# Ledger of designs, part 103: designed miniproteins, single chains, continued (3)

Each design is a single chain, and the fold is of that chain. pLDDT is the mean over its residues in the fold that is shown.

## One batch from the design tools (miniprotein)

Design m11574
Fold by ESMFold2-Fast:
Structure m11574 (fold): chain A 85 residues (1-85)
Amino acid sequence: GPKYSKATLLTAAKELGNPNATEEQIQKQVDILVENAEYIKEHLAEEVLPILVELLKSKREEVRKAAQEVIEALGEEAKKMAEKL
């Protein structure tokens, strides 16, 4: 099973968009999401992808880069799913 719960992974995705988050805090959330990318792809893609797609519109470059990195880690099926959002 995953090292983190579904709730924790959803919170990690949302925390990428926290306006008070430092670059270090954003990178920690990216690392958590990327480490669990296989689990997210199979079990949480429908919940996580809408959050990540919204984050691609962020005013902060580091947040947009973080969202793109996580989407890339989720793979081709997730990218196709993101295109529908």
Scores: mean pLDDT 83

Design m11575
Fold by ESMFold2-Fast:
Structure m11575 (fold): chain A 88 residues (1-88)
Amino acid sequence: NSKLASLYTAEQILGVGAEINRELGSPDAKYDEAAEYFLDGEVKAMEGDYEGAVADYQKALALFQEAGAKQSDIDAVQKNLAAAQAKA
């Protein structure tokens, strides 16, 4: 099942500003998996676990790239990864 709607809503509530494509019709399971890792990384970063956030963002980035995600989604993950790495 696609979790992109839940992740998009969570991103808006948390105010992280990353653009996750709201296209709920994506059949690609790797998109949902990547989005789950991205959200987990966001939560860890907010909790101060920057090392854990880096690991989750790296997983999300690899899965989004494998899924052929939009450049804006990839850029958002890369930006958050770089920020977490700077604080780790």
Scores: mean pLDDT 69

Design m11576
Fold by ESMFold2-Fast:
Structure m11576 (fold): chain A 79 residues (1-79)
Amino acid sequence: MLKELEEELRKGHEATREGDKAAQAGDLKAAIEHYREAIRHYSRALRIAEEIGASDIDIGVIQIALAVTRTALRNLEAQ
């Protein structure tokens, strides 16, 4: 469970970095796909964190990562 949480967070962070790189390069389609992938991983991480009774701080960090990534995706889709 903890290893699964760490793996989902790692994948979410990796997808966010690839999304940021694509957005900076002007590849909006690739950026959107990477941010959607990041949202899926962070959503799974949040579910695991809540299930294992992670601290409010750890849950809050994942919620912030989700909110930031969702905002980035929404801003790209509005273009």
Scores: mean pLDDT 87

Design m11577
Fold by ESMFold2-Fast:
Order: C-alpha cells, then sequence, then structure tokens
Structure m11577 (fold): chain A 64 residues (1-64)
C-alpha cells in the first residue's frame, strides 16, 4: 500500500513525506480509500508539490 501511494503521487508530480504516507495508510485502511483521500489532498493543496503530515491533518480538520 505505501509503495502504491508513493508511485501514484509521483505519477502526478507530487511528493509524499513518509509521515504523510504512514498516516494515510493508518486512517484509510485499503488502497481504494487511500487513493480517494490522496486525490482529494492533491486537489486541496493545488499547486503545492509536496504533501506533508500537516497537510493531511489540515484537510481532515477542514473536511470532517
Amino acid sequence: LKEFLKKYAKERGIELTDEAIDYIVKIAGNESAAKGLLDQLIKFRGDKKVITLEDVKAFLEANT
């Protein structure tokens, strides 16, 4: 799952920190949910090329 997320993000020009990947895997639990969350995070961050743990937490606080 972690390698899948890294590759998926890189194919879209986005870098995920290891802490962000670990957190996404923990809360999503499966590939489909993790992919969906990552797609929303990429849209949420706009032009930002690096998604950090803080970005994931900020998204969840704003949307949950």
Scores: mean pLDDT 77

Design m11578
Fold by ESMFold2-Fast:
Structure m11578 (fold): chain A 84 residues (1-84)
Amino acid sequence: MEEKAEFLKRLASQREYFEKNREEMIESLIKEGVSREVAEEIVKIVGEILEIAEEAAEGKISPEEAMEKIRELQRKMKELAEKA
């Protein structure tokens, strides 16, 4: 089982890939039937999740606090995807 701190470090490592592929992620969501407005909001939430993971990896917030914030953002993202 992956420890919270190790999980957050792995998630943070995806930030560079995410920034390079931001527009492709938006287009992928649109292709799946999501509107551009909703797709941009979902991708914005993904960016926020990665930022929180980076803050935890740098020791700015606890792994526990980061996981709670990430779970809330993942829930909001799923709600947006379901409404689209």
Scores: mean pLDDT 78

Design m11579
Fold by ESMFold2-Fast:
Structure m11579 (fold): chain A 81 residues (1-81)
Amino acid sequence: LEEKVKRLKEALKKAAEAAIEQNDEEVYKLVKEAYELVEEDPADPAKLEKAIELLREAARKGSGEAKKAVEEAIEIAREIL
């Protein structure tokens, strides 16, 4: 669990960095909210499911590298559930 949570946090940081590079403020805010939920309690399935919902919205709105990074974070989060 701890190793998967670490991978998820790293994927979320990459997604946030990609959103900043693309000047995509909406994707950045959604990724940041997802990161905060994972950081508060990574073992809480309800918070993790909410984080996945935020990331799905970010993937829908995003493009390019930011979208790819968000999609990778979603896959890792689903492995934790």
Scores: mean pLDDT 82

Design m11580
Fold by ESMFold2-Fast:
Structure m11580 (fold): chain A 88 residues (1-88)
Amino acid sequence: MIEELKEKIKELEKEVAKPGASDETKLELGEAYYELGLEYWKEGKYEEAIEAFRKAAEYLKDVDPKKALEADINAGVMELVLAVEKVT
């Protein structure tokens, strides 16, 4: 799953960088990063999950603001988990 998501993201990033990239392309890229974040979270890779969710929020903020907020919340939760682990 992670390798497939990374390849999909690489292709979508090239497309979104082109002039006139559609909202559909931004939505697909944001959704792919969101799924990547969930897979990293499932594997306990919190730093990678945080980065993926922040990327998802960036691409989703103008096309799906609700999901962008969900991505930022997930990243914030993982940042808190890492901070608590460091104190504990």
Scores: mean pLDDT 82

Design m11581
Fold by ESMFold2-Fast:
Structure m11581 (fold): chain A 57 residues (1-57)
Amino acid sequence: SAAERARLRRLLGSRAVRGLLVKEGRISQATADAAATDAGFDALPEATVARLLEALR
C-alpha cells in the first residue's frame, strides 16, 4: 500500500537501518546506497520494494 511504501521509504532514509539490512544480508550495498535518496528509492525495482515490504511487515 502507499502507506507501507511511505513507511519503508522513511525507514530506509536512516543510515543505521540501511547498514543493518546490508549486515543481515537482506539487501546489497548498492540497493542501500540507492535507497538513501527519495529519487533512488523510487528507481528501485518493484520486486525489490515488494520483498522489503514483506520482510519489514
Scores: mean pLDDT 78

Design m11582
Fold by ESMFold2-Fast:
Structure m11582 (fold): chain A 94 residues (1-94)
Amino acid sequence: SMEELIEEIEKELKLALEKAKELFEQGDVEGGVTVIQITLHELSKKSPPEIKELLKEARARIAEVRADKSLSPEEKLEKIEEIVKELLEKIREV
């Protein structure tokens, strides 16, 4: 069902975010970003078009954060957490 899919997306993204936080704390910024990006890509494969578009937009925003040389690792993590939070709020409205 759609409700079960949304619950799975929320669980997977929360787990990916926790793993990303661990990697960022270890100084592995690229690894932390990669975990989130891979998770979003895998979730996209099993999502309907409306959710796929939201996941695609989140991936693009995270790629911009990753590329921003003005941001510290801590600021990158904070912005990624905000993007994931906004994504989850939007998915619940589908």
Scores: mean pLDDT 89

Design m11583
Fold by ESMFold2-Fast:
Structure m11583 (fold): chain A 91 residues (1-91)
Amino acid sequence: SMEEEIKNLSELEKLQLQEELLKQAMDAIEKNDVDKLQEIIDKLEAMGMTSLASFLRKHLPDIDDDITKGVMHVAIAVELTVIKKEIAKLE
């Protein structure tokens, strides 16, 4: 299962996967890819990013709105900055 796969990742591998998922989320938002973004939200939630996942899920119905896109991008960018700093500590 996805939960068992995540549990077996090293801390660095988990952070690298979170970074990749956050970058994919930004791309899905730009493309209005609702199905892809929903898939990414579920993965972020499984990885313990429950606050971000809930925030993105709440705004998903309005993904085609430019203001909503901007707010979602800011939320992801904040989390991405934190993840990049944690990766740098482990390298």
Scores: mean pLDDT 86

Design m11584
Fold by ESMFold2-Fast:
Structure m11584 (fold): chain A 91 residues (1-91)
Amino acid sequence: SLSDLQARFDAAVDRVLAIKKNAEAKMSLLSEEQQERVRELLARLDRLLGQMNIALTLAKESGDLEEAMITLDKLEQEILALQGELEEILR
């Protein structure tokens, strides 16, 4: 349902905010090269959230949920991959 897609988007936003908070707390402990890589990965997370929001908006406009579900599945996988990369740097 559209409510389920909204809940998935809200969960992704909460996940990214938690990642950003952890990165901010650890940023001063990182090398300049690691800090730049973290900023790049955080910018990619923001772009993925933007793509999810566009997909959700299009689903609301069209009433067609199938393409939005496929898009959210893909973007959620990409967010998890970026989270894993960030967690490796922030260890």
Scores: mean pLDDT 88

Design m11585
Fold by ESMFold2-Fast:
Structure m11585 (fold): chain A 57 residues (1-57)
Amino acid sequence: MEDEEELERMRKEGKVPDSLRAYLSYLLGVPPEKVQELLKDPEGYERALAAIREERA
């Protein structure tokens, strides 16, 4: 899905758009500033991916 590909790309580039950062902050219950750090962590990335999949189900 498109969100998964964007998430992977953002993780590699090290920059998250404000809209995606706000969305993941809402889904994961973490501050927006922590989203980029969370996506760099393998466990955090998997958690974000799972949250996106749940919202789209």
Scores: mean pLDDT 71

Design m11586
Fold by ESMFold2-Fast:
Structure m11586 (fold): chain A 99 residues (1-99)
Amino acid sequence: SRKELWEQHMKDSVESALKTAEKLLETFKDSEEAKKAVELIKKAAELAMSGKKLDEARKKVVEAIRYSEKIGDIKAAQLTSAAALNVTGAMFSQELAAK
């Protein structure tokens, strides 16, 4: 069904976001900014799955990117942006599943 299609796409997007967030932590093991960025991505993914606080989820992914910029390595910003795009995909898929 249409609902099952978009629910599966939401789950796949969340899984991709979490894998990329894990790679950020593995790459920047001793960075408190990396830990904070990952925490924000995880919270945004949870909100995306709920479908009810999507504006808050969007704010959290932007804040995660800002924390990644404080690491001072473009790779941190690239990994965090990739995770943020996957969270955005999950939010879009959740909105389509709810219709």
Scores: mean pLDDT 85

Design m11587
Fold by ESMFold2-Fast:
Structure m11587 (fold): chain A 110 residues (1-110)
Amino acid sequence: SDEFKKKVKEIIDEWIKKMIEWSETLSREEFVKKARELNKETLLKIEEVLKEYLPDLTEEQINQIIFGARMVLDAGIQALEAAPKEEREKVLKLIGDGIFDYINGKVEEL
């Protein structure tokens, strides 16, 4: 579980880093477009880590975790779209922490 948590944290930290960089360098429209694409890639990476480190999880359990994680990321992007530029790094870190806590909480319930 420690190695699993470490891998999930690495994926989320990469997501936060890219999102902060893009929020500073890209237009709002390009940022939102790339954010949605990165969310899809990030969820796929999380799914692969779930399959690798927790091979006893059923496809239904994996789909439930990924569905919930997607909902948190989508709600987070909605909040980020409404946030002033100066608050975006703070919002991104809160979204990252929320996803990490959600995934680990769901895995501990199973």
Scores: mean pLDDT 83

Design m11588
Fold by ESMFold2-Fast:
Structure m11588 (fold): chain A 86 residues (1-86)
Amino acid sequence: NPLEELKKKLLEELKEKLRKEYTPEFLAAAQAAIARIEREVAPQAKTEEERAGVAYMLERLRAMADNSDEALEEKARRQLEALLNK
């Protein structure tokens, strides 16, 4: 199926483009930001709601900083879907 082969090619191209955005400098900065929140913000959470909010923030930041092959493929799939639905 030529359409499925084209989608696979576009997905890999988008994934490689995203991979280039995850430089060692970006990853180091993201990890430093996560560590700062764990060190400086998380200890100030005194209620269950505040602790849940910090946990959610850390989960979202870790997801944004995730440069694993699986995470990049998922991010590329979302970009491809957005392009095809336009």
Scores: mean pLDDT 81

Design m11589
Fold by ESMFold2-Fast:
Structure m11589 (fold): chain A 74 residues (1-74)
Amino acid sequence: SREELAKKSLEVLLEFLKEVDPELAEKLERFIKETNDEEKIIEKVNEALSKLSAEEREKVFELVHEANEEFRKS
């Protein structure tokens, strides 16, 4: 489902952030737990992505794409 796919993508993003910016990962996880507003979550995710280098953002998109493809094949 769309919700499961979104959740998987978010998990992949958070795992990557824990490696490159653990403080940002913690802040994002906390925000998501406190907020059920999809629009605000999207804004916060975009803020987190904007703090990454272009190379790091490319890697995130790559990992998310791979996870989404794997999930769809399951």
Scores: mean pLDDT 76

Design m11590
Fold by ESMFold2-Fast:
Structure m11590 (fold): chain A 91 residues (1-91)
Amino acid sequence: SLPSAEEILNKLREIALLMLYEKGRITVDELREAAKKELPESEEVNRIIDFEIGRLDPDGDGVITPEELAAAFGKTVEEVLEEARRIKEKS
């Protein structure tokens, strides 16, 4: 069965945080590629991914800043960097 919208959003969040921690930046193309490897390919899943990526990159420049990611998650930049570090330590 397909994952729920909440499961898709949580996985995309985890991927985005790990990319920020490992690379210091997130690109929309790299995030989409990583999401396709971690989530099943379906029109429904792709629709949810596209919606969330649009929310994470509101200026449409193809780069998601730590500030944009923090704002999208209702957190500070310091809080998202700390969350990213903790996710990496568990991997």
Scores: mean pLDDT 79

Design m11591
Fold by ESMFold2-Fast:
Structure m11591 (fold): chain A 73 residues (1-73)
Amino acid sequence: MVAEFVALLEADLAALDAYLAELVARGELSEAEAERLRAGVRAAAERGIAMAAAGASLEEVHRAVGEAMRALA
């Protein structure tokens, strides 16, 4: 379960990284802003993974990660 959830999160992170890279390449997002967003999303995901490893439910992990990502703004 946890490993499957981690794989899903990592797939989402990879998709986000690719999307942000495209926005920067097009000049639609600044390099600094993209780096900040990428680092913050990664940190939020890592916290979620740690919670899941500690036995938190998928619902709780999803909520915590969402809250952490909102705090990035």
Scores: mean pLDDT 74

Design m11592
Fold by ESMFold2-Fast:
Structure m11592 (fold): chain A 84 residues (1-84)
Amino acid sequence: SMEDIRRVVNAQMRLIAAETDIWLAKTSPLPKEKRLELVENALRLGEAALADAEANPSTPESLIERIRKVIEEAKKLKEELLKE
C-alpha cells in the first residue's frame, strides 16, 4: 500500500539522519553536552525508524539490520559519553 511505502521511506530518512548524528558525535570536536544531544537524537530517530520498518512485513531485512546496528552504536556511545 502507499502507507507501507511511506513508512519504509520515512524509516530510511530517519536512519540516514541517525547515522549522520552518530558520525558527528564520534568525529566532531563538539562539547560533551552537544555530543550527548546528537546521540540521544540518533536513538530517538533509530527507534522510530525501527517501529516504521517492523510495521511493514515487506521491509527489506537489510534495512532492519542497519537500523538495529545504528541503535546499538548509539546506546554504546551514550554509555561511553556518560562515563566521561
Scores: mean pLDDT 87

Design m11593
Fold by ESMFold2-Fast:
Structure m11593 (fold): chain A 65 residues (1-65)
Amino acid sequence: KKEEMQQKLIEALKEAGLTELARALETVLPKMSEEGIYTLAETLASETEDDKIKQKLLEVAEQAK
């Protein structure tokens, strides 16, 4: 579950062209709780103006429920 959420978040960021952010998060996400990943996905979605990226991030957050 946690590993799946991490992979989906990383893939969403890579598809959005945020490759450097995805790379940085690859080292941090395994150390975070599922709740932490949910909070991060929600925060990134709120910071994002791109609707496609926002929807992908919200899907990660929804899966964490």
Scores: mean pLDDT 73

Design m11594
Fold by ESMFold2-Fast:
Structure m11594 (fold): chain A 116 residues (1-116)
Amino acid sequence: GHMSFSTPLLAQAYEALQQGDIETALRLVEQALAAHPDDPAVLAEAIRLYIEMAEYYLTQGDLGGLLSYLGRAIELGARPEDFPARYQKYVAAMIEAHRAHLERHHGRRLALAAAA
């Protein structure tokens, strides 16, 4: 399908992923995120691409690759509904663990800022 992307790097990442070149797709997604760290459109597009990479590794029988890319999507703010239905039960637990970690770290940063 003809997909619209916020940056040429993400369009190139999608093409690499369609060709099965996951390493090139990952590099291009990371470059796009580094160039546009606060762009919500880039974040949403990167989350989608990481989920597709995770599914690729599952088809290869690589559980480590699956969990790594699901984790990358979660770190970018992916919600349970962003994932395929078959993964939602596992992903919900991972997202809650990640949120608990962020809340503890952001809480400490806010407390330090308030004390300064």
Scores: mean pLDDT 77

Design m11595
Fold by ESMFold2-Fast:
Structure m11595 (fold): chain A 74 residues (1-74)
Amino acid sequence: SMAKKKEVEEIYNKAYEETLNYLKNVGKTDPALLKRIRDEGLRLIEEGKRKKDELLIARGRGLLDPLLEYSLLQ
């Protein structure tokens, strides 16, 4: 539904923004931190697939996409 799509987009955007702000505040140079965020994002996506929960998938993608788009994963 349109309402569900909007909810998914809002959760994704919030997770994306919070992840960027977190990295900006605590530093982008800790490889262990970057890997931990990646692992948590992947975990949320897998849980969301298992539970058929689009909001969990959106949150997981919001954690991962900033790391990929800004080449923070090495």
Scores: mean pLDDT 81

Design m11596
Fold by ESMFold2-Fast:
Structure m11596 (fold): chain A 87 residues (1-87)
Amino acid sequence: SAAEEEKILQKLDELARRAGEALRAKDWEAFLEVLDELEELLEKTELNEIQLQAVRRFVAETRKLAEHYKAPEEVLEKLEELEEKLK
């Protein structure tokens, strides 16, 4: 439904913004919360191929930035798990 699709898009946009803010602040606790919410969304919601490609790109680029900022192992492992889940 249109309402369901709109809720998904709004949630994805919110998660992307929050992730970027947490990453820039090196707030790894807040960042992990965003990744957990993304994982729950992926488990509960059927995303179309375009949405999945966008999420895959976001996770991959975010992992590279997290590695550059020397994120904790837990953060890097969570990002790798999400990349595997999105294959």
Scores: mean pLDDT 81

Design m11597
Fold by ESMFold2-Fast:
Structure m11597 (fold): chain A 87 residues (1-87)
Amino acid sequence: SDELASTKVKPDKKLAEILKKEGLYEEEYTLRQIQLALATLLLKEKLVDPENGDVFNLEGTELGEFAGKKELTFEELKEKVLEHSSV
């Protein structure tokens, strides 16, 4: 079973504010929907580290404020999504 596609979670206020930037403002989303929205946002804002494509530079961004870090990987961002979601 694809847990990312089948598990619906409720974003908290901080995560919900970020998701609204991608037009997501419902009460519940699957983890896949949240991850795709965040990946799209990262690509739109060009937050990729030019020396290491696996790391995102989030300094001064809403994603950086949400994550509490200036730099992180997408895996670390996924962990922050889980911290800010309930089932």
Scores: mean pLDDT 75

Design m11598
Fold by ESMFold2-Fast:
Structure m11598 (fold): chain A 57 residues (1-57)
Amino acid sequence: MEEEIKKKMMEEAMKEEEARRKARGDYSPLTLEEQGEAISRGMKRYEEKMKEIEEKK
């Protein structure tokens, strides 16, 4: 279950990055570096989410 949440957050971060490029008129696919940055942001959100869940209990 936790891995599913992590995967969702990473996918959402990548989609947001892709959508932002499209909004700027850039339809090029994300570079490997940009994908890595989006994944890192998704992982950071996941870690914070897990901390909140554990601490709010």
Scores: mean pLDDT 74

Design m11599
Fold by ESMFold2-Fast:
Structure m11599 (fold): chain A 82 residues (1-82)
Amino acid sequence: SAAAELTKRMEELAATKPGEGELEAVLLYLEALGEKYGIDVSEAKKAVEEGYRNGKFEEGYKRAEAIIKEQLAPLLAEREAE
């Protein structure tokens, strides 16, 4: 599922101290999710960027994951009802 893939991706990135390229990869992944599911990822991107700037990268990733999961939950529920 999209939520499980998001969790796995965020955990993999959080397990390594991210460089600038890893931050860019996360932001691109969130943008791709936004385009694929028609969701606004701006707050999730902001959470990741703020976490990176403040040295609280894991907190930023967890916040971004929670935001995206909440936005995906209604869409996934509609797909499950199909």
Scores: mean pLDDT 72

Design m11600
Fold by ESMFold2-Fast:
Structure m11600 (fold): chain A 81 residues (1-81)
Amino acid sequence: AFSSMSPQTREFVIKSLISEGKKLDKQGKTEDSSFWRLTAYHLDGNDDGVQSVVNTLKSQGKGDIADRLDALAKQNAAYSL
C-alpha cells in the first residue's frame, strides 16, 4: 500500500506517475494524461496540483470531463493507499 511505503519510495511513485502523465500529454492523450497526474496529486495530498489540472481542462472546454476525471482519480488514489 502507498501509505506503508518509505517517503523516498512515495516520492518516486508520485514523480513516475507525473512523468507518465506528461508523456501522454505530449502524445495528445490529454484525458489519460490528466487522469494520471490527478491520481498522483491526490496520492501526494497536493490540492494545488489537482486544481491546476482541473482548471487547465476547464480552460480547454472539458469541464464535464475534468470533474469526472478528478472524481475517478481521487477514487483510484484512495484504493492505492
Scores: mean pLDDT 82

Design m11601
Fold by ESMFold2-Fast:
Structure m11601 (fold): chain A 72 residues (1-72)
Amino acid sequence: MLPSPGLARLTAGLVRKIVTAVAGEEFGREIGSEVLDLMLNEGMSGTEALKYGLRRAAERGSEGARETLEGL
């Protein structure tokens, strides 16, 4: 089942904070908005959203994002 809009927003906000911590505020903002859209329109889960955001940050050169992905 698709997550509720409220749960999706809360999860996307948490993903944004995690990505910001490992890749910086600009990446966190960009990825957070993209993840929210994917959760609301494509039914992406919170775990999938976090892994997606970390992959995008790692592709842009975030070593912290890559290390975090290896721990998941």
Scores: mean pLDDT 76

Design m11602
Fold by ESMFold2-Fast:
Structure m11602 (fold): chain A 106 residues (1-106)
Amino acid sequence: KKSEVEKMRKQLEKEYAEIAKERKEENTERGRELAKLSLEDLSEMVAEEILAIYEREGYNHAEAYGQQLLNETNRIAEQDGANKDALIKAVEEGIKRAYLEIKRKA
């Protein structure tokens, strides 16, 4: 049954691609929501989300989430023009706050 192995491989590749697409869409939606907040509220919410992920899933997941959120926010801010630098700085500040708290707890 040679075709049985090929069928299994095709299903795994399809599932992997779907998961990757879904994660990208989730991060884009979250980035748009955050961009509508005041800069201070944005920094606070980013810090809270990263800390929540750290408590549930550990440092590696928190770091990966922070990097992905920063990348998506940068992409969205590039389309917004004048507020680009301010939005990116606010997200970076939130990430900094979370990492300082993580280091204090470790």
Scores: mean pLDDT 68

Design m11603
Fold by ESMFold2-Fast:
Structure m11603 (fold): chain A 85 residues (1-85)
Amino acid sequence: SDLLRELKRLMREAGLLPRDVPVEDISEDQLIDALAKALQEKLGLPPEAAREGARAILDGLRSVQSPEERESQLRSLRSLVEDLS
């Protein structure tokens, strides 16, 4: 989804994903792994809780139905990535 692409871009810009790798080359599994790692390192979540959190975030992005929800989710993603960077 477009929001998954934006999450990858934001995480790459924040240094949570490799900056020298195009976002198109970053798999969903790599995105989940990077997000779970950041949740563990920055928020102190246990590994299982961090992975569940990462999957829940991705599922939420896939469930967006309206432009207003997309803008709201994008703002939430920016705040989340800033907290994790």
Scores: mean pLDDT 81

Design m11604
Fold by ESMFold2-Fast:
Structure m11604 (fold): chain A 71 residues (1-71)
Amino acid sequence: MDEVIDKLSELVERAMPRATPEARRHILEAMKLASKGDFEGAIEHLRRAKEATPAIGPELDEMIEILKKAQ
């Protein structure tokens, strides 16, 4: 669990400076849901973050893959 959260935090640090406020809101909610074990909810919010800021898509796709493997 902790290793998954640490990996996600690294990707969040890379994505956040380039994210819009809408995408940041979704990324923060996704991290909160993932910390509670709601990986499906977290993935949905990360997908919404990609819609809001396509430029950070690669970082968000990596986060989605990590969460899918954690399920």
Scores: mean pLDDT 82

Design m11605
Fold by ESMFold2-Fast:
Structure m11605 (fold): chain A 77 residues (1-77)
Amino acid sequence: MEELLRLEEELLPELIAEVREAVAAGEDPRLAIARAQIRGAERLLEEARRLGDEEMARLAEEAIRRYREALAAAEAA
C-alpha cells in the first residue's frame, strides 16, 4: 500500500482546496466533501487499473460506492 499512501499525500491538499472553494461559493459542506471524496477515489481507481493493482482497484471501487451513498444521504437530508 506504499503507492496508495503516496497518492493520499498528493491528493489530500487538492481535495481540501476543492472543498474550501465549493463552500466559499455557497455549496453545502457535506455535499462538497462527498463530491471531492468521489473524485479522489476515481483517481485512485484509474491509477490502480493502470498499475494492475487489483487490491487497490477493489478498495477504490468500494470507496466510490460508499461516498456515493453518503452523497445520496446528504441530498436526502
Scores: mean pLDDT 73

Design m11606
Fold by ESMFold2-Fast:
Structure m11606 (fold): chain A 86 residues (1-86)
Amino acid sequence: EEEEDIAFVREKLRQAGVPESLVEEIARKIVELYKEIGPKNALILLGSDPQYLVDLVRKHVPELPEELYYVAADILRELFFRDALK
C-alpha cells in the first residue's frame, strides 16, 4: 500500500540523517520511482550494479541533493528486496 511504503521510506530517511523538513517530500518521490519501475523487476534490479539504481534515481528525481542519491538508491533497493520476498 502506498501509505505504508511512504511510512517505511520516511523511517529509513530519518535513520540516514535526512533533515525532517525534507523527509516527507523525498519519501514520496522515492515511492513514486518505485511504482514507476514496478516490483516485478525486483530480482533484476537487486542483481544490478549499484550505480544503475543511482542513475535511475537521478533521472526520476533530479532535484534531489547529490549526497542523497546513494541513500535513495539503497532505500529503493530495500523496497524491491521486501517485495521479492513476498
Scores: mean pLDDT 73

Design m11607
Fold by ESMFold2-Fast:
Structure m11607 (fold): chain A 100 residues (1-100)
Amino acid sequence: KLPVRTFARRVGDRRVVTGVTRLSETEIELLMFVESPDGSLVVAARVTRVAEGEVEVDMTIYGAAPTEAEIALAVEELRRLLREELGLTVVRTRVTVVRG
């Protein structure tokens, strides 16, 4: 079984729970659940090392009707978690939003 770390915190009035799975020396998988006033968002992200301490993030946000503010919150919380908990700087982010 791959090692999994779980982080839970509040960001304003929202509860955010993130599971982090290290797949290899260069790859991390993240699953983030954001409880929002308009429903819950699920974020799936692949994090790839491009240099020492530097990563690229490809993330997909799933929700019924995610707002731009909710999308921005998910992106910023993911960047914060990678920086503060894992010591990784995000140098490029790709975001895909899937509704329904």
Scores: mean pLDDT 81

